# Designed miniproteins, single chains, continued (3): the designs that were tried, part 41

Each design is a single chain, and the fold is of that chain. pLDDT is the mean over its residues in the fold that is shown.

## One batch from the design tools (miniprotein)

Design m9399
Fold by ESMFold2-Fast:
Structure m9399 (fold): chain A 116 residues (1-116)
Amino acid sequence: SEAARRAGDVFLDMVRRLSDRGRLTLLEAAHSLSGLSGSSLRIATEIAAVAQAGAFDGPDAMDREADRLTRVIGASSPRSVIEAFEGLRREVARLDPEIAPLVEEMADRVIAALEG
């Protein structure tokens, strides 16, 4: 969907703006969300894949994983997407308060893109 594409584009743009430390924190936070079920778990798994590609692989790998995330968002309920990103926000705040404001902005922008 158009909303899923906007959400995926916003997420990818925000991950590109994170430092290496920020990407590693995002990866750790997303892995901590792997206890979720159904669509929320799949979204968390794809968030982790984008963060890992951003930290360790080239931009082409990060773009491919972001495309996968966009497809999963498009196949998921808005509630499942919001649940995954709200969980991510809380977990990053617990792991690294210095990175938390950037991930807070990321979650807010992704949710706004999904709703608009």
Scores: mean pLDDT 84

Design m9400
Fold by ESMFold2-Fast:
Structure m9400 (fold): chain A 65 residues (1-65)
Amino acid sequence: SDLLLRIAAKDLGVSVGAVRRLVRLLEAGRFEEARELAQKLGKEHNVDGETIFRAALEILRAQRE
């Protein structure tokens, strides 16, 4: 949901568009590209890239429930 994207974006300090792009890559099965984007966002925002990647994966899981 858009609400989950907004909450995650605020908590991670990244844009809603960035989180949405990550979730779309994960939904498409493009896991390597999603991980690379998460690592890039982590470097740009001084956040652990794995934390960003896991947050996007949890949003995808929540959207499927």
Scores: mean pLDDT 83

Design m9401
Fold by ESMFold2-Fast:
Structure m9401 (fold): chain A 109 residues (1-109)
Amino acid sequence: SAKVEEIVGVIEGTLQKIVDIVVETSRRENVPRARTLALVRGISDVFQELIEKIKANPEMSAEELKELLEEMEKRILKLLEENDVPAEAQEEVKKVIEKMKEEVLKILE
């Protein structure tokens, strides 16, 4: 559906913003490239799982989508914490995810 394509576009744009935050923060903190790539891959995998679930159920309710978005946020924040990402960058990522949730849920209204 057109709504699913629009939602996926918002999610893909959010992934790119989060990757940019992680890569820039890792450069400033002199994190080894292999560690940065592993974290980016972990984040990308979580986002791809979300996109696949949305595409598999195009008639998903707002409640079901909200639950998937909350679970995704929880997984992303855990990955950042386990990889010692600075608190400032974690807050920036959280704000980007909160804005994505608002935009995605508004598309379903």
Scores: mean pLDDT 89

Design m9402
Fold by ESMFold2-Fast:
Structure m9402 (fold): chain A 96 residues (1-96)
Amino acid sequence: MAAEAQAKVDALLAEDRENGKNSLEALKIQLAYKLGVPEEEITEEKILELAEEYIRENSPSEEERERAIELFRRWLELVKEVGVGKATELLQQEVE
């Protein structure tokens, strides 16, 4: 279930590159439904926690795990300011 939720998250975020606000709202709704909790329980902190768990389970090394978590955290902060599309562009520019 957790892996399926993360795959759907990635798909939702990829679909709406123009409006990060709508993508984040869709993500919160999906996660709330999957976890059986109110939407307000799905905060940015909770999303980060779920992402960290997924990365820890699927990362082969500690260094790669820490890097992936840091990148996700920075991406999430950017999404809050500029939306998903622009945040992804900016993060990709920093990484590449």
Scores: mean pLDDT 66

Design m9403
Fold by ESMFold2-Fast:
Structure m9403 (fold): chain A 69 residues (1-69)
Amino acid sequence: LKEQAENFEKLAEEYRALSKKYRDLADTYEKNGDQAKADSARTKAAYFEGLAKQYEDKANELKKQIEAE
């Protein structure tokens, strides 16, 4: 269980890094006046943020099971 929780934490971290990359791209596109590309990048950032949260929630659930056992 602990090993699986750590794996889910690593996946959450990787998806958060991707989300941040796309937010940074969106900010760059917005600054350059390319709103369409900025909106697209924000949509991708939100998608990866959602995946990161899913894996973080799974890791936290496993940690609760470890603490209860």
Scores: mean pLDDT 81

Design m9404
Fold by ESMFold2-Fast:
Formats: C-alpha cells, sequence, structure tokens
Structure m9404 (fold): chain A 88 residues (1-88)
C-alpha cells in the first residue's frame, strides 16, 4: 500500500517537473503541485538514507545546470530510478 502511494507521488512529481520545464516559470505551479513536490522530496529522502551512493548521484544531478530544461531532465531521470528502487 505505502509503496504504491510513494510511486504515485513520484509519478505526479515527474509530470509537474515536465510542466515547469516547458513554462520556464516556477510560479506557474499551483499550491497543490508544490505540495506534491514536497511529498516527493520526503520519499526521495527515505530512499537516499537507505542507499548512500544514490545520495552522491542525487547531489550531482541537483546542482545548478546551464538550463532549467537540462536540470529538469536529470531530476526526472533520478525520480524514475528512485521509483524503480521502491518497486523492488
Amino acid sequence: EEKKKEIEVLEKAIKIIEKAAKTGDEDSLSEEEKKILEEAEKVIKKIVEKYPELFREYSEKTKPAPSEEEAAKKMIEFLELVKKLIEE
């Protein structure tokens, strides 16, 4: 049950990040969308604590990038990886 909820939150977060990357404006996000991103961060934190090596990869992928689109792409790829680890 909890695994399904965590996966759903990550899937919603991915869609929100894709939307934000297209608009180039973080203020375009609704309060509900921001809450989903916060919930996704909590899920990521739990998984990172179990897999220290992923913490290093996450830190590298979340550092400032030349474009918001590139940063969003890397974040989405990382969220897909986290989702796969939860499923296992």
Scores: mean pLDDT 70

Design m9405
Fold by ESMFold2-Fast:
Structure m9405 (fold): chain A 83 residues (1-83)
Amino acid sequence: MSLVEKLRKLTLEAKEEVSKEVEELRKKLKDEPVEVQAERISQYLADRTYEISRKAGLSDEMAQVNADFVGLATRIDLELEAK
């Protein structure tokens, strides 16, 4: 199995759990400023991306790059969603 195929499989397996956790975080943080919501949700997704990347066999450095990218993309999406 290619690294990309393994990442996709692990991401799909985690999808339901991650979706539920993100919804619970949104609910918990609903009264917080958008910047706080974006920071907390993006950090959660970055941490999960790091774990999945490491489990897929990526190095610490590559897993961190993936986590940083997902964190940035999520933060941008949440800030755009708020307008």
Scores: mean pLDDT 80

Design m9406
Fold by ESMFold2-Fast:
Parts: sequence; structure tokens; C-alpha cells
Structure m9406 (fold): chain A 66 residues (1-66)
Amino acid sequence: SSEIRNKAQGLRDILRTFGVSSLTAGQDFSETNPQLDLMLRLYQKLAGLPVTGVADAEILALLNYT
């Protein structure tokens, strides 16, 4: 789906902007990178995902989508 591909690309663009090339399951940026934490939460809200602020299963699936 082009919609899923667009969501995946948006996530990659955010991570690239903050110099993040990969995520580990459950990774949390709230203390280490508050700017990325806020952007990830905004991404989740706009993408219609649960707003967890962490590298949950949905985030990891989108990041690995081709």
C-alpha cells in the first residue's frame, strides 16, 4: 500500500534528521533526546498509531517496510 510506504518513509525521514539509523525494541528517547521523543509522538498521532513514544512493534514494522 502506498499509504503504508508513505508512513514508513516519514518515520525514516524523522530518524535520519536526528542521526538515528536503527531502533531496538522498546527504545525510549525521553531522557536522551527530548526533541526526537516529541517528534516520534507527533508522528504516531498523525499516522494513527498508539502514542507510546517508544520503538514499539508498530514503529519497528514500519521502519523495516520496503
Scores: mean pLDDT 82

Design m9407
Fold by ESMFold2-Fast:
Structure m9407 (fold): chain A 85 residues (1-85)
Amino acid sequence: GPAERAAAELEELAKEFTGTARESLLGAAERLREAAKRPERELPALKTLLNLIEDALKLKTPEEIKKALEKAREILEKALAEAEA
């Protein structure tokens, strides 16, 4: 489903980063894989992660982390649109 697809895409994206950025992407992917086990948890998890990323992007964030968050936002926005369809 959309959460499982987003998790796989976040895991692939994490290969492009190191340190905190990589760990954050992998943590988000793990959370989405757990949510994918139950349909009622998928949409709330996608919305929660997207909101966390949008809030983080409003802060003074290092450019490397900002780039990771912007790409993660695109993945989550696409997955959320699919989950709401």
Scores: mean pLDDT 84

Design m9408
Fold by ESMFold2-Fast:
Structure m9408 (fold): chain A 83 residues (1-83)
Amino acid sequence: MILSPELASNLALESFAPVAFRNFSTGEAIRKASKIREEIESLGDLTIEELVEKFREAAKKVGMSEEEVEEAAERLRRLALSL
């Protein structure tokens, strides 16, 4: 399955939001979400495998911990496979 940039970024943010809003202030979570959206949307069409890998890289760039990245990435994999 190939995901459009819009679908890929929406899945990434849906996976990111529960982890971010638990661990960061609302303002920080929104700022980080915007950076992740921009990064993922810039990559074009992605497979589920590519999306999960690129999401890990984007989440690390915005300063998420290894545990937060893994939790969000696992959530992303589950959401994408449910399509």
Scores: mean pLDDT 83

Design m9409
Fold by ESMFold2-Fast:
Structure m9409 (fold): chain A 80 residues (1-80)
Amino acid sequence: VLKEIAKKIHELIDEIEELKEKYPEYSDELDKLREEFIKKIEELIKEYEEGMPSSEFEKKANEVIEEAKKKLEEIKEKAE
């Protein structure tokens, strides 16, 4: 579960960095997306360490990832 979540997180961050390199004019918007995404994931990791069940962590982490991915696709569509 954590391994799959970590993979998705890395993939999303890599995609954000790639878009920043290709479209510097969207760097501020992409940085904001990255910062908000990382904050939400760090909060979930803290809750998991404090006793959140793995199933609930997985569900919430996937929701955060999908929300960030949707916002990234919206930026990508504007840039491309």
Scores: mean pLDDT 81

Design m9410
Fold by ESMFold2-Fast:
Structure m9410 (fold): chain A 86 residues (1-86)
Amino acid sequence: SLDKAIEHLRKALEALRNTPETPARRTAIGLVEGVISLLTAKKNGKITITDDQLISALEEARRQARVAGAEEAVEHIDKAIDYIKS
């Protein structure tokens, strides 16, 4: 469900904002915000983008979230990836 993926990405964003400000945190926030925008546009029929492209962006966001020490954000990104795959 795209709605559940977006919900988990919003929770990832809140978790990231609760971690110390680092370059990895800023990059993870930017990637998560970008994917939320793309998922919202896809849900509204405004763009055609593959699930693989969205998952690839989220895998990079997850990597940056781990570097930032945002374990709760990593869990929410993983849930979002699972919802995009289903």
Scores: mean pLDDT 88

Design m9411
Fold by ESMFold2-Fast:
Structure m9411 (fold): chain A 75 residues (1-75)
Amino acid sequence: KPDYLGLVSGQTAYSEENTLGFIEALLKTNSNPFIIAALKSLLAVHPQSKVPSLNYVRAHTSGDQKLALEAALLA
């Protein structure tokens, strides 16, 4: 299974596959504050994850959650 803690802490090298798997796992928590905090941590360590993360959020979320997560990723 992907090392998501390593990914967000910078211990694991960037991978688009692992990044998308991480976001998929985050969305299953259904906690916008937790998801936003985790996405901000990911972007701080791996800035190149911004566009893939934004595309995934746009494809897999809707309504207020989509707006909140897009705002966090575009900040």
Scores: mean pLDDT 80

Design m9412
Fold by ESMFold2-Fast:
Structure m9412 (fold): chain A 77 residues (1-77)
Amino acid sequence: GPEEVPEGVVRIRFTRDEEGRVSAEWAAAGLKREEYEELNELVLRLRRVAERLGLDSLELEGSIEEVKERLRELIAA
């Protein structure tokens, strides 16, 4: 199952394999359903961009708002 994190913390890890495939794992606790859905959509969007751009492995940790902002910034780059 997903790695446990403290309430109000989001942790996301993106890893790239030798074939250029990007995997994303994330865990969060204490979020509303809508926040989980929005976070999942942003993670899927960044995964597609990361695969296309050849981005290296990345780890993000913080509050839901901090992580969402960072995901949006990375998608826009």
Scores: mean pLDDT 75

Design m9413
Fold by ESMFold2-Fast:
Structure m9413 (fold): chain A 71 residues (1-71)
Amino acid sequence: AATSTTSLTITVPASLLASVSAAVKAICDKYNCISYSITADGTSLKISIQANSEAAATAAANEIIKTISNL
């Protein structure tokens, strides 16, 4: 099956980096993502998610955005 990669950029205070990393891991585990990466650039986090389908990658990305916006 083809895999899909979705990337998103979120502005997050440095104090939330650990919380964001934990949330990304938990959400990727929930959606059975193949892999994820987080790159920090000042207050911006670049998150890349690879999943078995575009729908799964998009769903995981949307839940991450929602979770971070509520931190």
Scores: mean pLDDT 76

Design m9414
Fold by ESMFold2-Fast:
Structure m9414 (fold): chain A 91 residues (1-91)
Amino acid sequence: MAKKPSKELQEKAKEVAKKLKDLVKKYTELLDKQKGSSKEYATAVAYELFAVAIETSLDYDDNKQVESVIESGEKLVKEVEEKIKELEKKL
């Protein structure tokens, strides 16, 4: 069995997953106010599922795999933040 992720990676993964979930919630609330498209809602669901995947990686993946998932999660956080800013400009 691969070595369990370090405490630092576990904490970082939880922080990224939590931030992504919080951003997705805000993005969905903005879509509800602005009559979001089915594609935008599908994108929000995909981001939420990825946050779950980050948390799940801690139980099944080695340090390198967890690091890769965290990096992908950080990129998605930036993408959701940009989408939120675009929706806020339309208010």
Scores: mean pLDDT 79

Design m9415
Fold by ESMFold2-Fast:
Structure m9415 (fold): chain A 76 residues (1-76)
Amino acid sequence: SKVEEIHDWLVEQIEKIVEKSGEGLSPEVLDAILEIVDDPEHRERLRSLSGKASPITEALVRMLISVAKLEIENVK
C-alpha cells in the first residue's frame, strides 16, 4: 500500500540520518516515530537506533515525521 511505502521511506531516511551523524534517536523522538509505524520489523529497526541525539538530528527526524504524516493524510 502507499502508506506502507511511506513508512518504508520514513524508516530508511531515519536510518541514513543516524548513520551519517553517528548519533542515535532520543527516547522522545523514538516514541513519536513509534506512534506512526505499527509494523513490528520497522519498530525493531527504529528501537535499535536508540541513543543520544543532537538538537539538529532531532529536528531533522521530526521534519521527516511531519512529511510522512502529511503524505499519509493525502493517500487516505
Scores: mean pLDDT 84

Design m9416
Fold by ESMFold2-Fast:
Structure m9416 (fold): chain A 78 residues (1-78)
Amino acid sequence: SMEDLEALIRKLVEEFRKHVARLKAAHPERAAELDAVEADFLARVEAILASDLSVDEKRAALTALWRETAARLAELEA
């Protein structure tokens, strides 16, 4: 349902912001890059939610975006 999708998105955004904040504390020299990753992720989440995709297609797109973003954050941790 859309309610389930909205709950999932709120949880993912909260966890993502928390993780980015920890990375910025550990790597202050990468703050600008981390801010760019956060801004890109949030903009792409909004674009997916605003699209004409079905709920299942939106869920799949959000899952793919999360996996891509997690990989980018892992590179910035190294």
Scores: mean pLDDT 84

Design m9417
Fold by ESMFold2-Fast:
Parts: C-alpha cells; sequence; structure tokens
Structure m9417 (fold): chain A 75 residues (1-75)
C-alpha cells in the first residue's frame, strides 16, 4: 500500500541518519532513547490515514536532520 511504502522509506532514511549520529559520537544511551521514540512514532503513523502518516513521518525526519546538522556544527 502507499502507507507501507511511506513507512518503508522512512525506515531506510532513519537508519542512515542514526548511523551518522552514531559516527559523530552520540552516546549509545541517547541513540537507544531516540530509537525508542522513533519506533513509537512509526506505530502511531500505522494507525493514521496516509496523509497524516506522511506529515508525521516527514516532520520526524526533519527533526532528525536538524539533530544531525547540530551535531556536525559541534564537531
Amino acid sequence: SEKDRLIARFRERRAELLAELRELGMPQSSLDKLEQQINEIIEEAETLDVGRAELLLESTLGILEMLLYSAKLEK
């Protein structure tokens, strides 16, 4: 389904962003907490209609990309 494709793409991009945060030295405890929060967001997205799921997932990716940008600036 369209929603399944959105969630699959989100999972791929999430994995890339988390790997980059790990390489920049983010503590494992912080990564674990972030992964838990993201898993809860995915579960919520699965209960929403396609449009709301897309908005939630895109907003979450934006937050993760801002976190990565901030981490790179502190390097």
Scores: mean pLDDT 85

Design m9418
Fold by ESMFold2-Fast:
Structure m9418 (fold): chain A 81 residues (1-81)
Amino acid sequence: SSERREQVQRMIERARRLLRLAEEEAEPRDLPTLEEARELLREAERAFEAGDLDTAMRHVIEAEVLLGMIFLERGVRRVTA
């Protein structure tokens, strides 16, 4: 549906913003996780363009989980440092 498509598009746009924020704050240890999240987001965008909204949603959620882990690790470091 158009509603489902708009939902997935918003999720992809949010993930793009999170990726940019993570890139600004990334330490060398985060780079492999950032690259994996970036690849998952590219796969989500390709699935979205192909009309495979379920695959797009799955990949964008996976990317957001990885990006969330980077933010959590940086947050813990800032609190303990």
Scores: mean pLDDT 85

Design m9419
Fold by ESMFold2-Fast:
Structure m9419 (fold): chain A 100 residues (1-100)
Amino acid sequence: SPLLEELREALKALEEAAKDVPIAHPLVEEVRRLVEELLARLAELIGADLSRVPIVLRLETTLGVIKLLGAVLKDQKLIDAAVALEEAVRRVLADPAALL
């Protein structure tokens, strides 16, 4: 699935952007875990309002914290990577069937 590949590449880009930012490492690891859990549970969540699912809210909140950290550190690469992953997640939530 092109959308699944986009999501995985966006996650890799975020991990790469955070390599030299040790304070971001636990946040990026949490994002990885939440993305993997979301993908594993998508079949169970078809037909639900995905924006209301706790895992989605936690993922959006953690990405928001990473963006804030990037702003404080003046790290545009970290901000851009977090935004790209957030946009990929929103595309998945808009059309989960496109992952098939």
Scores: mean pLDDT 82

Design m9420
Fold by ESMFold2-Fast:
Structure m9420 (fold): chain A 104 residues (1-104)
Amino acid sequence: SADEKELVKLLKDLLETYAPSAEGAEAAGDLLMAEALRKLDDLLSGKISGRKALLETTKKIAEWFKENGFEDLAKIFEEAAKLLENGASYEEVLKKLKELLSKI
């Protein structure tokens, strides 16, 4: 859906501020970031789809922020993962992410 693609693009654009590419992250030894970026690319291209894939990717993003000391960002993505897991619409998740990200 358009909302799913917009949500995936928001996640990718944010992660690209920390790593320019999946290949770049992997070369730096950041396998978790590399995997998250590859999954976002696969979601954008339609190679993978659906709530479970997006949920798993969002959880990896939250884990990366937590492991790198970005506690506020980790909590934001943990909340997004909870919304996805509880069946919230992609529009609702996107709105909540934009709201929470605007406060940091």
Scores: mean pLDDT 85

Design m9421
Fold by ESMFold2-Fast:
Structure m9421 (fold): chain A 72 residues (1-72)
Amino acid sequence: SDAKAVVEAIDEGAKMLKEGASVEEAVEHVRKKLKEAGLSEELIDAAAQIVRAVAEGRVSVEGAKAAGARLA
């Protein structure tokens, strides 16, 4: 499902950030993964913004995953 794909991509992006990846690397990974899954550009952009919010400390990883599930 789209919701599952978005949640998994956000979780992977958050894990990359925890492991010391740059925001740009985490966002690029999320965009690539969702594009390969066939999601719309609007949904990909929204998921990328959520990952940036995690990197900025504006949302928790769990909050980001919940927000991602609501997008799809």
Scores: mean pLDDT 85

Design m9422
Fold by ESMFold2-Fast:
Structure m9422 (fold): chain A 57 residues (1-57)
Amino acid sequence: LSEEQIKAAQQALAVAEELLAQGHRVLARYIAEEVIRNYGDNPELVARAREILARAE
């Protein structure tokens, strides 16, 4: 993964966290699942995305 791709994934996860805070669980879950699908090779990004999925259950 390039540094730019990692930055984009981190920004997407930040948006998902903000959506969770606003009660938009379905959208937050969708973003977290997309990060896992596209960046599954990065364990830190996957761990953060899984945390969001657990909170969005």
Scores: mean pLDDT 82

Design m9423
Fold by ESMFold2-Fast:
Structure m9423 (fold): chain A 102 residues (1-102)
Amino acid sequence: MTLKEFILGDEEKAKEALAKALAKVLNLKDPSEVPEELVEKLLKTIKELIEKGDYTPASTESMRLAGEKLAEELAKEAGTEPPTEEDKNAISRALERLVRGE
């Protein structure tokens, strides 16, 4: 299963995997420390970008690297194939929008 197929599939499973991936990226001890609202907003933005075929990466190198790390951790938690460049780009852009309050 590709990461894209997983993200567009079961929303509750995608939310759980994303919360765990975010906790690892943010060096948090427990996935429950990630606010559910942030996980839902980030997942919604990732899904919207993928559904539109908008794979434009984040505008800054730091956000691109953060998005790549998040995509890799998300794929591991989901048990999917490694993230594609398109997956990394969409996730980095979604993360940048979240950080900017967009």
Scores: mean pLDDT 85

Design m9424
Fold by ESMFold2-Fast:
Structure m9424 (fold): chain A 119 residues (1-119)
Amino acid sequence: SELLQQGKELRDKGKEYYEKGKLDEAEKLYKQSVELYEKALEKDPSAERQKNLGDAYTNLGIVLEDKGKLKEALEYSRKGVEYYSKAAEMEPDNIDISSGLVGGSAVLSAIESKLKKAE
């Protein structure tokens, strides 16, 4: 899928900007990646496409956590876990999906812990 490929390219570029500390640029690229992955999912609700949305939402959660936007980070990290969970239901023996779910759940837990301490 052209949409899936473009979404992956934007996600990878977002990761490069994140690693360079360019958080606003990383956020923009990850949001664009989410939009393309959502359009790809509408055409074919495959486990790979669910997992790609999980990856993109989890990356948005991480960027927003680093920006101190903890409530927005929580919303996106929850969506990341939701999409990984949907992918895992479709392909329960796929280790890349189960690894993504574990990683996404750890990100969510870290953000929840930070929000609880900020209360």
Scores: mean pLDDT 89

Design m9425
Fold by ESMFold2-Fast:
Structure m9425 (fold): chain A 60 residues (1-60)
Amino acid sequence: SAVEKVKSVPEELRKENEKLFKETGIAKSYIDLKDVKELAYDPETKAWVSPEAYEKYLRK
């Protein structure tokens, strides 16, 4: 998973995450990009998420 620094989250990435939530029922807190300045890509869900959310998701 690569981390990218962004000035603001692109609208298209937010829309893709909303679509994933509707299609897969993934936890909304995991894909919430509000006030996020860095993005990490999760290859399992194919979503861009905050690095903090990604780390919490990996902890069982």
Scores: mean pLDDT 67

Design m9426
Fold by ESMFold2-Fast:
Structure m9426 (fold): chain A 63 residues (1-63)
Amino acid sequence: ELYEAVIETESMEKAKEIAEEISKIEGVLEALPGVTGEGKPVVYIVAESKEALEKAIKLAKEL
């Protein structure tokens, strides 16, 4: 089972920073900067566990 989340950020530059830091977390399989259909910069996260996903979301909000 995989766990997924999308986190909105203030800029594409910030999305790239968050993606780089999140990708260092054990259990995070993907951290991809992107944009929504509305043009909002986001980070798409895929993790192998709920714990890894929650840790990634927490770190993203602290950055």
Scores: mean pLDDT 82

Design m9427
Fold by ESMFold2-Fast:
Order: C-alpha cells, then sequence, then structure tokens
Structure m9427 (fold): chain A 75 residues (1-75)
C-alpha cells in the first residue's frame, strides 16, 4: 500500500511529470507512485544537498511523517 495520501501522491506524480520522468505502463499505480516518489526525492536531494529532511518534505509537498514512511531506512 502507498504510504502517501491521495493528495500527496497526486502532487508527487505532477512533479515527476514536470521533471520529464517517464514511468513504465507495466507498473501498477502504487508502483508508479513509489518509483516517482523515489526519483523526485533523489533529484531534490541532488539539487539541494544541504536541505534538511523537513525541507525536502516541504519541497515534495508532503508531510515529514509521509516522507519517513517512504524512506524509513534513511532516518
Amino acid sequence: ASPLSPEERERIMKKAEELGLQLPESLTEEQKADVATQAVLLLLEAEHPDASFREIAERLGISTASLQRVQPERL
């Protein structure tokens, strides 16, 4: 199950589309959201390497709790 709310998932998918990310149609909607979240997260970390966990969550448009659920091993 996606760790994101439907609204947070929509924001991430929109951000991935704006960044030109192409997701395989063979993936489920849940898998697409997970891949998009991880790809956007990596790009934001690369653009803002000094950003805090909170700042990355704000740039993604999700809560810090949602980001922790997506990447629990990174905390």
Scores: mean pLDDT 71

Design m9428
Fold by ESMFold2-Fast:
Structure m9428 (fold): chain A 70 residues (1-70)
Amino acid sequence: MLIEAVVKTVQSLKSDENQATAVRHVARHYVRQGKLELAIEVLKAVKPYLSPRAAEVADALIAEIEALKA
């Protein structure tokens, strides 16, 4: 499934910077398509596999997308 593919990609990345870049690209891709709920779901699904620094970036993106839905 799509979420599983993203999780596997993120797990292969070892640097905070590469993980943060990957989550930003995933978020932008779904937001541009108007798929805000899917963007949030994917970010939440990958968060446990992120470094603490990259997880902070994912949390900030989730908050930003949630604000767009309010």
Scores: mean pLDDT 78

Design m9429
Fold by ESMFold2-Fast:
Structure m9429 (fold): chain A 63 residues (1-63)
Amino acid sequence: SREELERIREEVNELARQGKVDEAIALIDKLSDSQIRALHELARERGDGRTQFLATQVLLKRR
């Protein structure tokens, strides 16, 4: 759901802020491709550059 994606976005942003990048990536990697795309769009809407960048990195690895 959008509410679940918002919670994930906030957690990813906080983990990345703390330098826990591998943990942030692992959290995103549990999501489907369509969910990661939705997370990326939500991060863009919120101005959350950390989550936007990490979501892009995970999607690129799945190409």
Scores: mean pLDDT 87

Design m9430
Fold by ESMFold2-Fast:
Structure m9430 (fold): chain A 81 residues (1-81)
Amino acid sequence: PLVQPKQVTKVSVSGLAPSKKVQDELVTAARTMLGAENIERDESGRVSTSAWVTDQEAADAFIKMARELMTELTVERELEP
């Protein structure tokens, strides 16, 4: 196929989860959907993760989940040429 993903997206998500259960769900989703290996979580409920993804649908799904589950959400997407 001549058409392939031309850009890799770095997805960075940080926010406050209302409970440890929600933190655990976000950590699991980041690992399974983004393949994220750098996930930081705080006992105060903060979750921060970043990953380079080639599957933009998985990235979009994770961001949607983060928007539903986290408060004080910050999402950044860096496109790599």
Scores: mean pLDDT 76

Design m9431
Fold by ESMFold2-Fast:
Structure m9431 (fold): chain A 97 residues (1-97)
Amino acid sequence: SVDALDAVALQTADELDRIGQEAFSKGDFETGFKIQAHSGVLVLTVAMARRMGASVDEYRALLEQQLAVGEEIAKEIKDPKISAQVLALIKKFRAAL
């Protein structure tokens, strides 16, 4: 359902924000900003899908596109622990779609 996709996407955004905060706490501002920016894009994607009246299939496709972007961001993260956390979260999110 659309409500189930909203819940999964927003939970993933919250977990991304937490990981971004961990990067900031370590002084890695570039990584923190990239992760938090992606969290914000995911929240915006939820809002836009709802405003557009997207079907479940259209919404799932939009979320899958954001997962691919998240995977590319994770590959650019130099801290292997932070990168692993982002990849694990993306894998969990994909499994829930």
Scores: mean pLDDT 87

Design m9432
Fold by ESMFold2-Fast:
Structure m9432 (fold): chain A 106 residues (1-106)
Amino acid sequence: MSDQQLVQQAGDLLDQFVDYLKKGDVKGAVEKLKQFAKIYSQIENPLFSSIVDFRAMAYTVQIIIEHPETLPLAKEALEEILPDVPPKLQSLFQSLIKAFEEAIER
């Protein structure tokens, strides 16, 4: 599988993550994040992993603007898997958790 295909697959998993949050299914959302972490770990080119980082941030903005009611669930799902993901993803996920936390407090 090419890095370009892995980027597309990671994006599809983030879309599914948002769908599970909209349904209130935290366990489903966590499973999609686990699949996302596995796909992310297969990306060899740093440029393509950076594209995925950008897409994750774009989905975070989408959740904050379009689905603010899901913010507590999104934070919960990210916090649940945070200890079990690679260190590079831990840094990204911590940034996303902070963004959701700030959005909840406004």
Scores: mean pLDDT 82

Design m9433
Fold by ESMFold2-Fast:
Structure m9433 (fold): chain A 71 residues (1-71)
Amino acid sequence: MDLDAPLTLESLVEFLRRLAESLGLKLSDEQLREIAEEVLEKFPVETLGEFVNNREAVEYAYKLMVEKSEK
């Protein structure tokens, strides 16, 4: 995964999918896409590296992942 590549909805969805699997969270591709869209709307991050280094963005994504995995 290239942290310096431009962040797209698809690249963020792929990153969040791998993160969800590592955390044991059951999320559909549709739920991961919704979470990625919410993150990109709230945080103007340009690369995956910027996203990973933005603690508020990562924490926000994690909260949404947990909430959607429970519903």
Scores: mean pLDDT 80

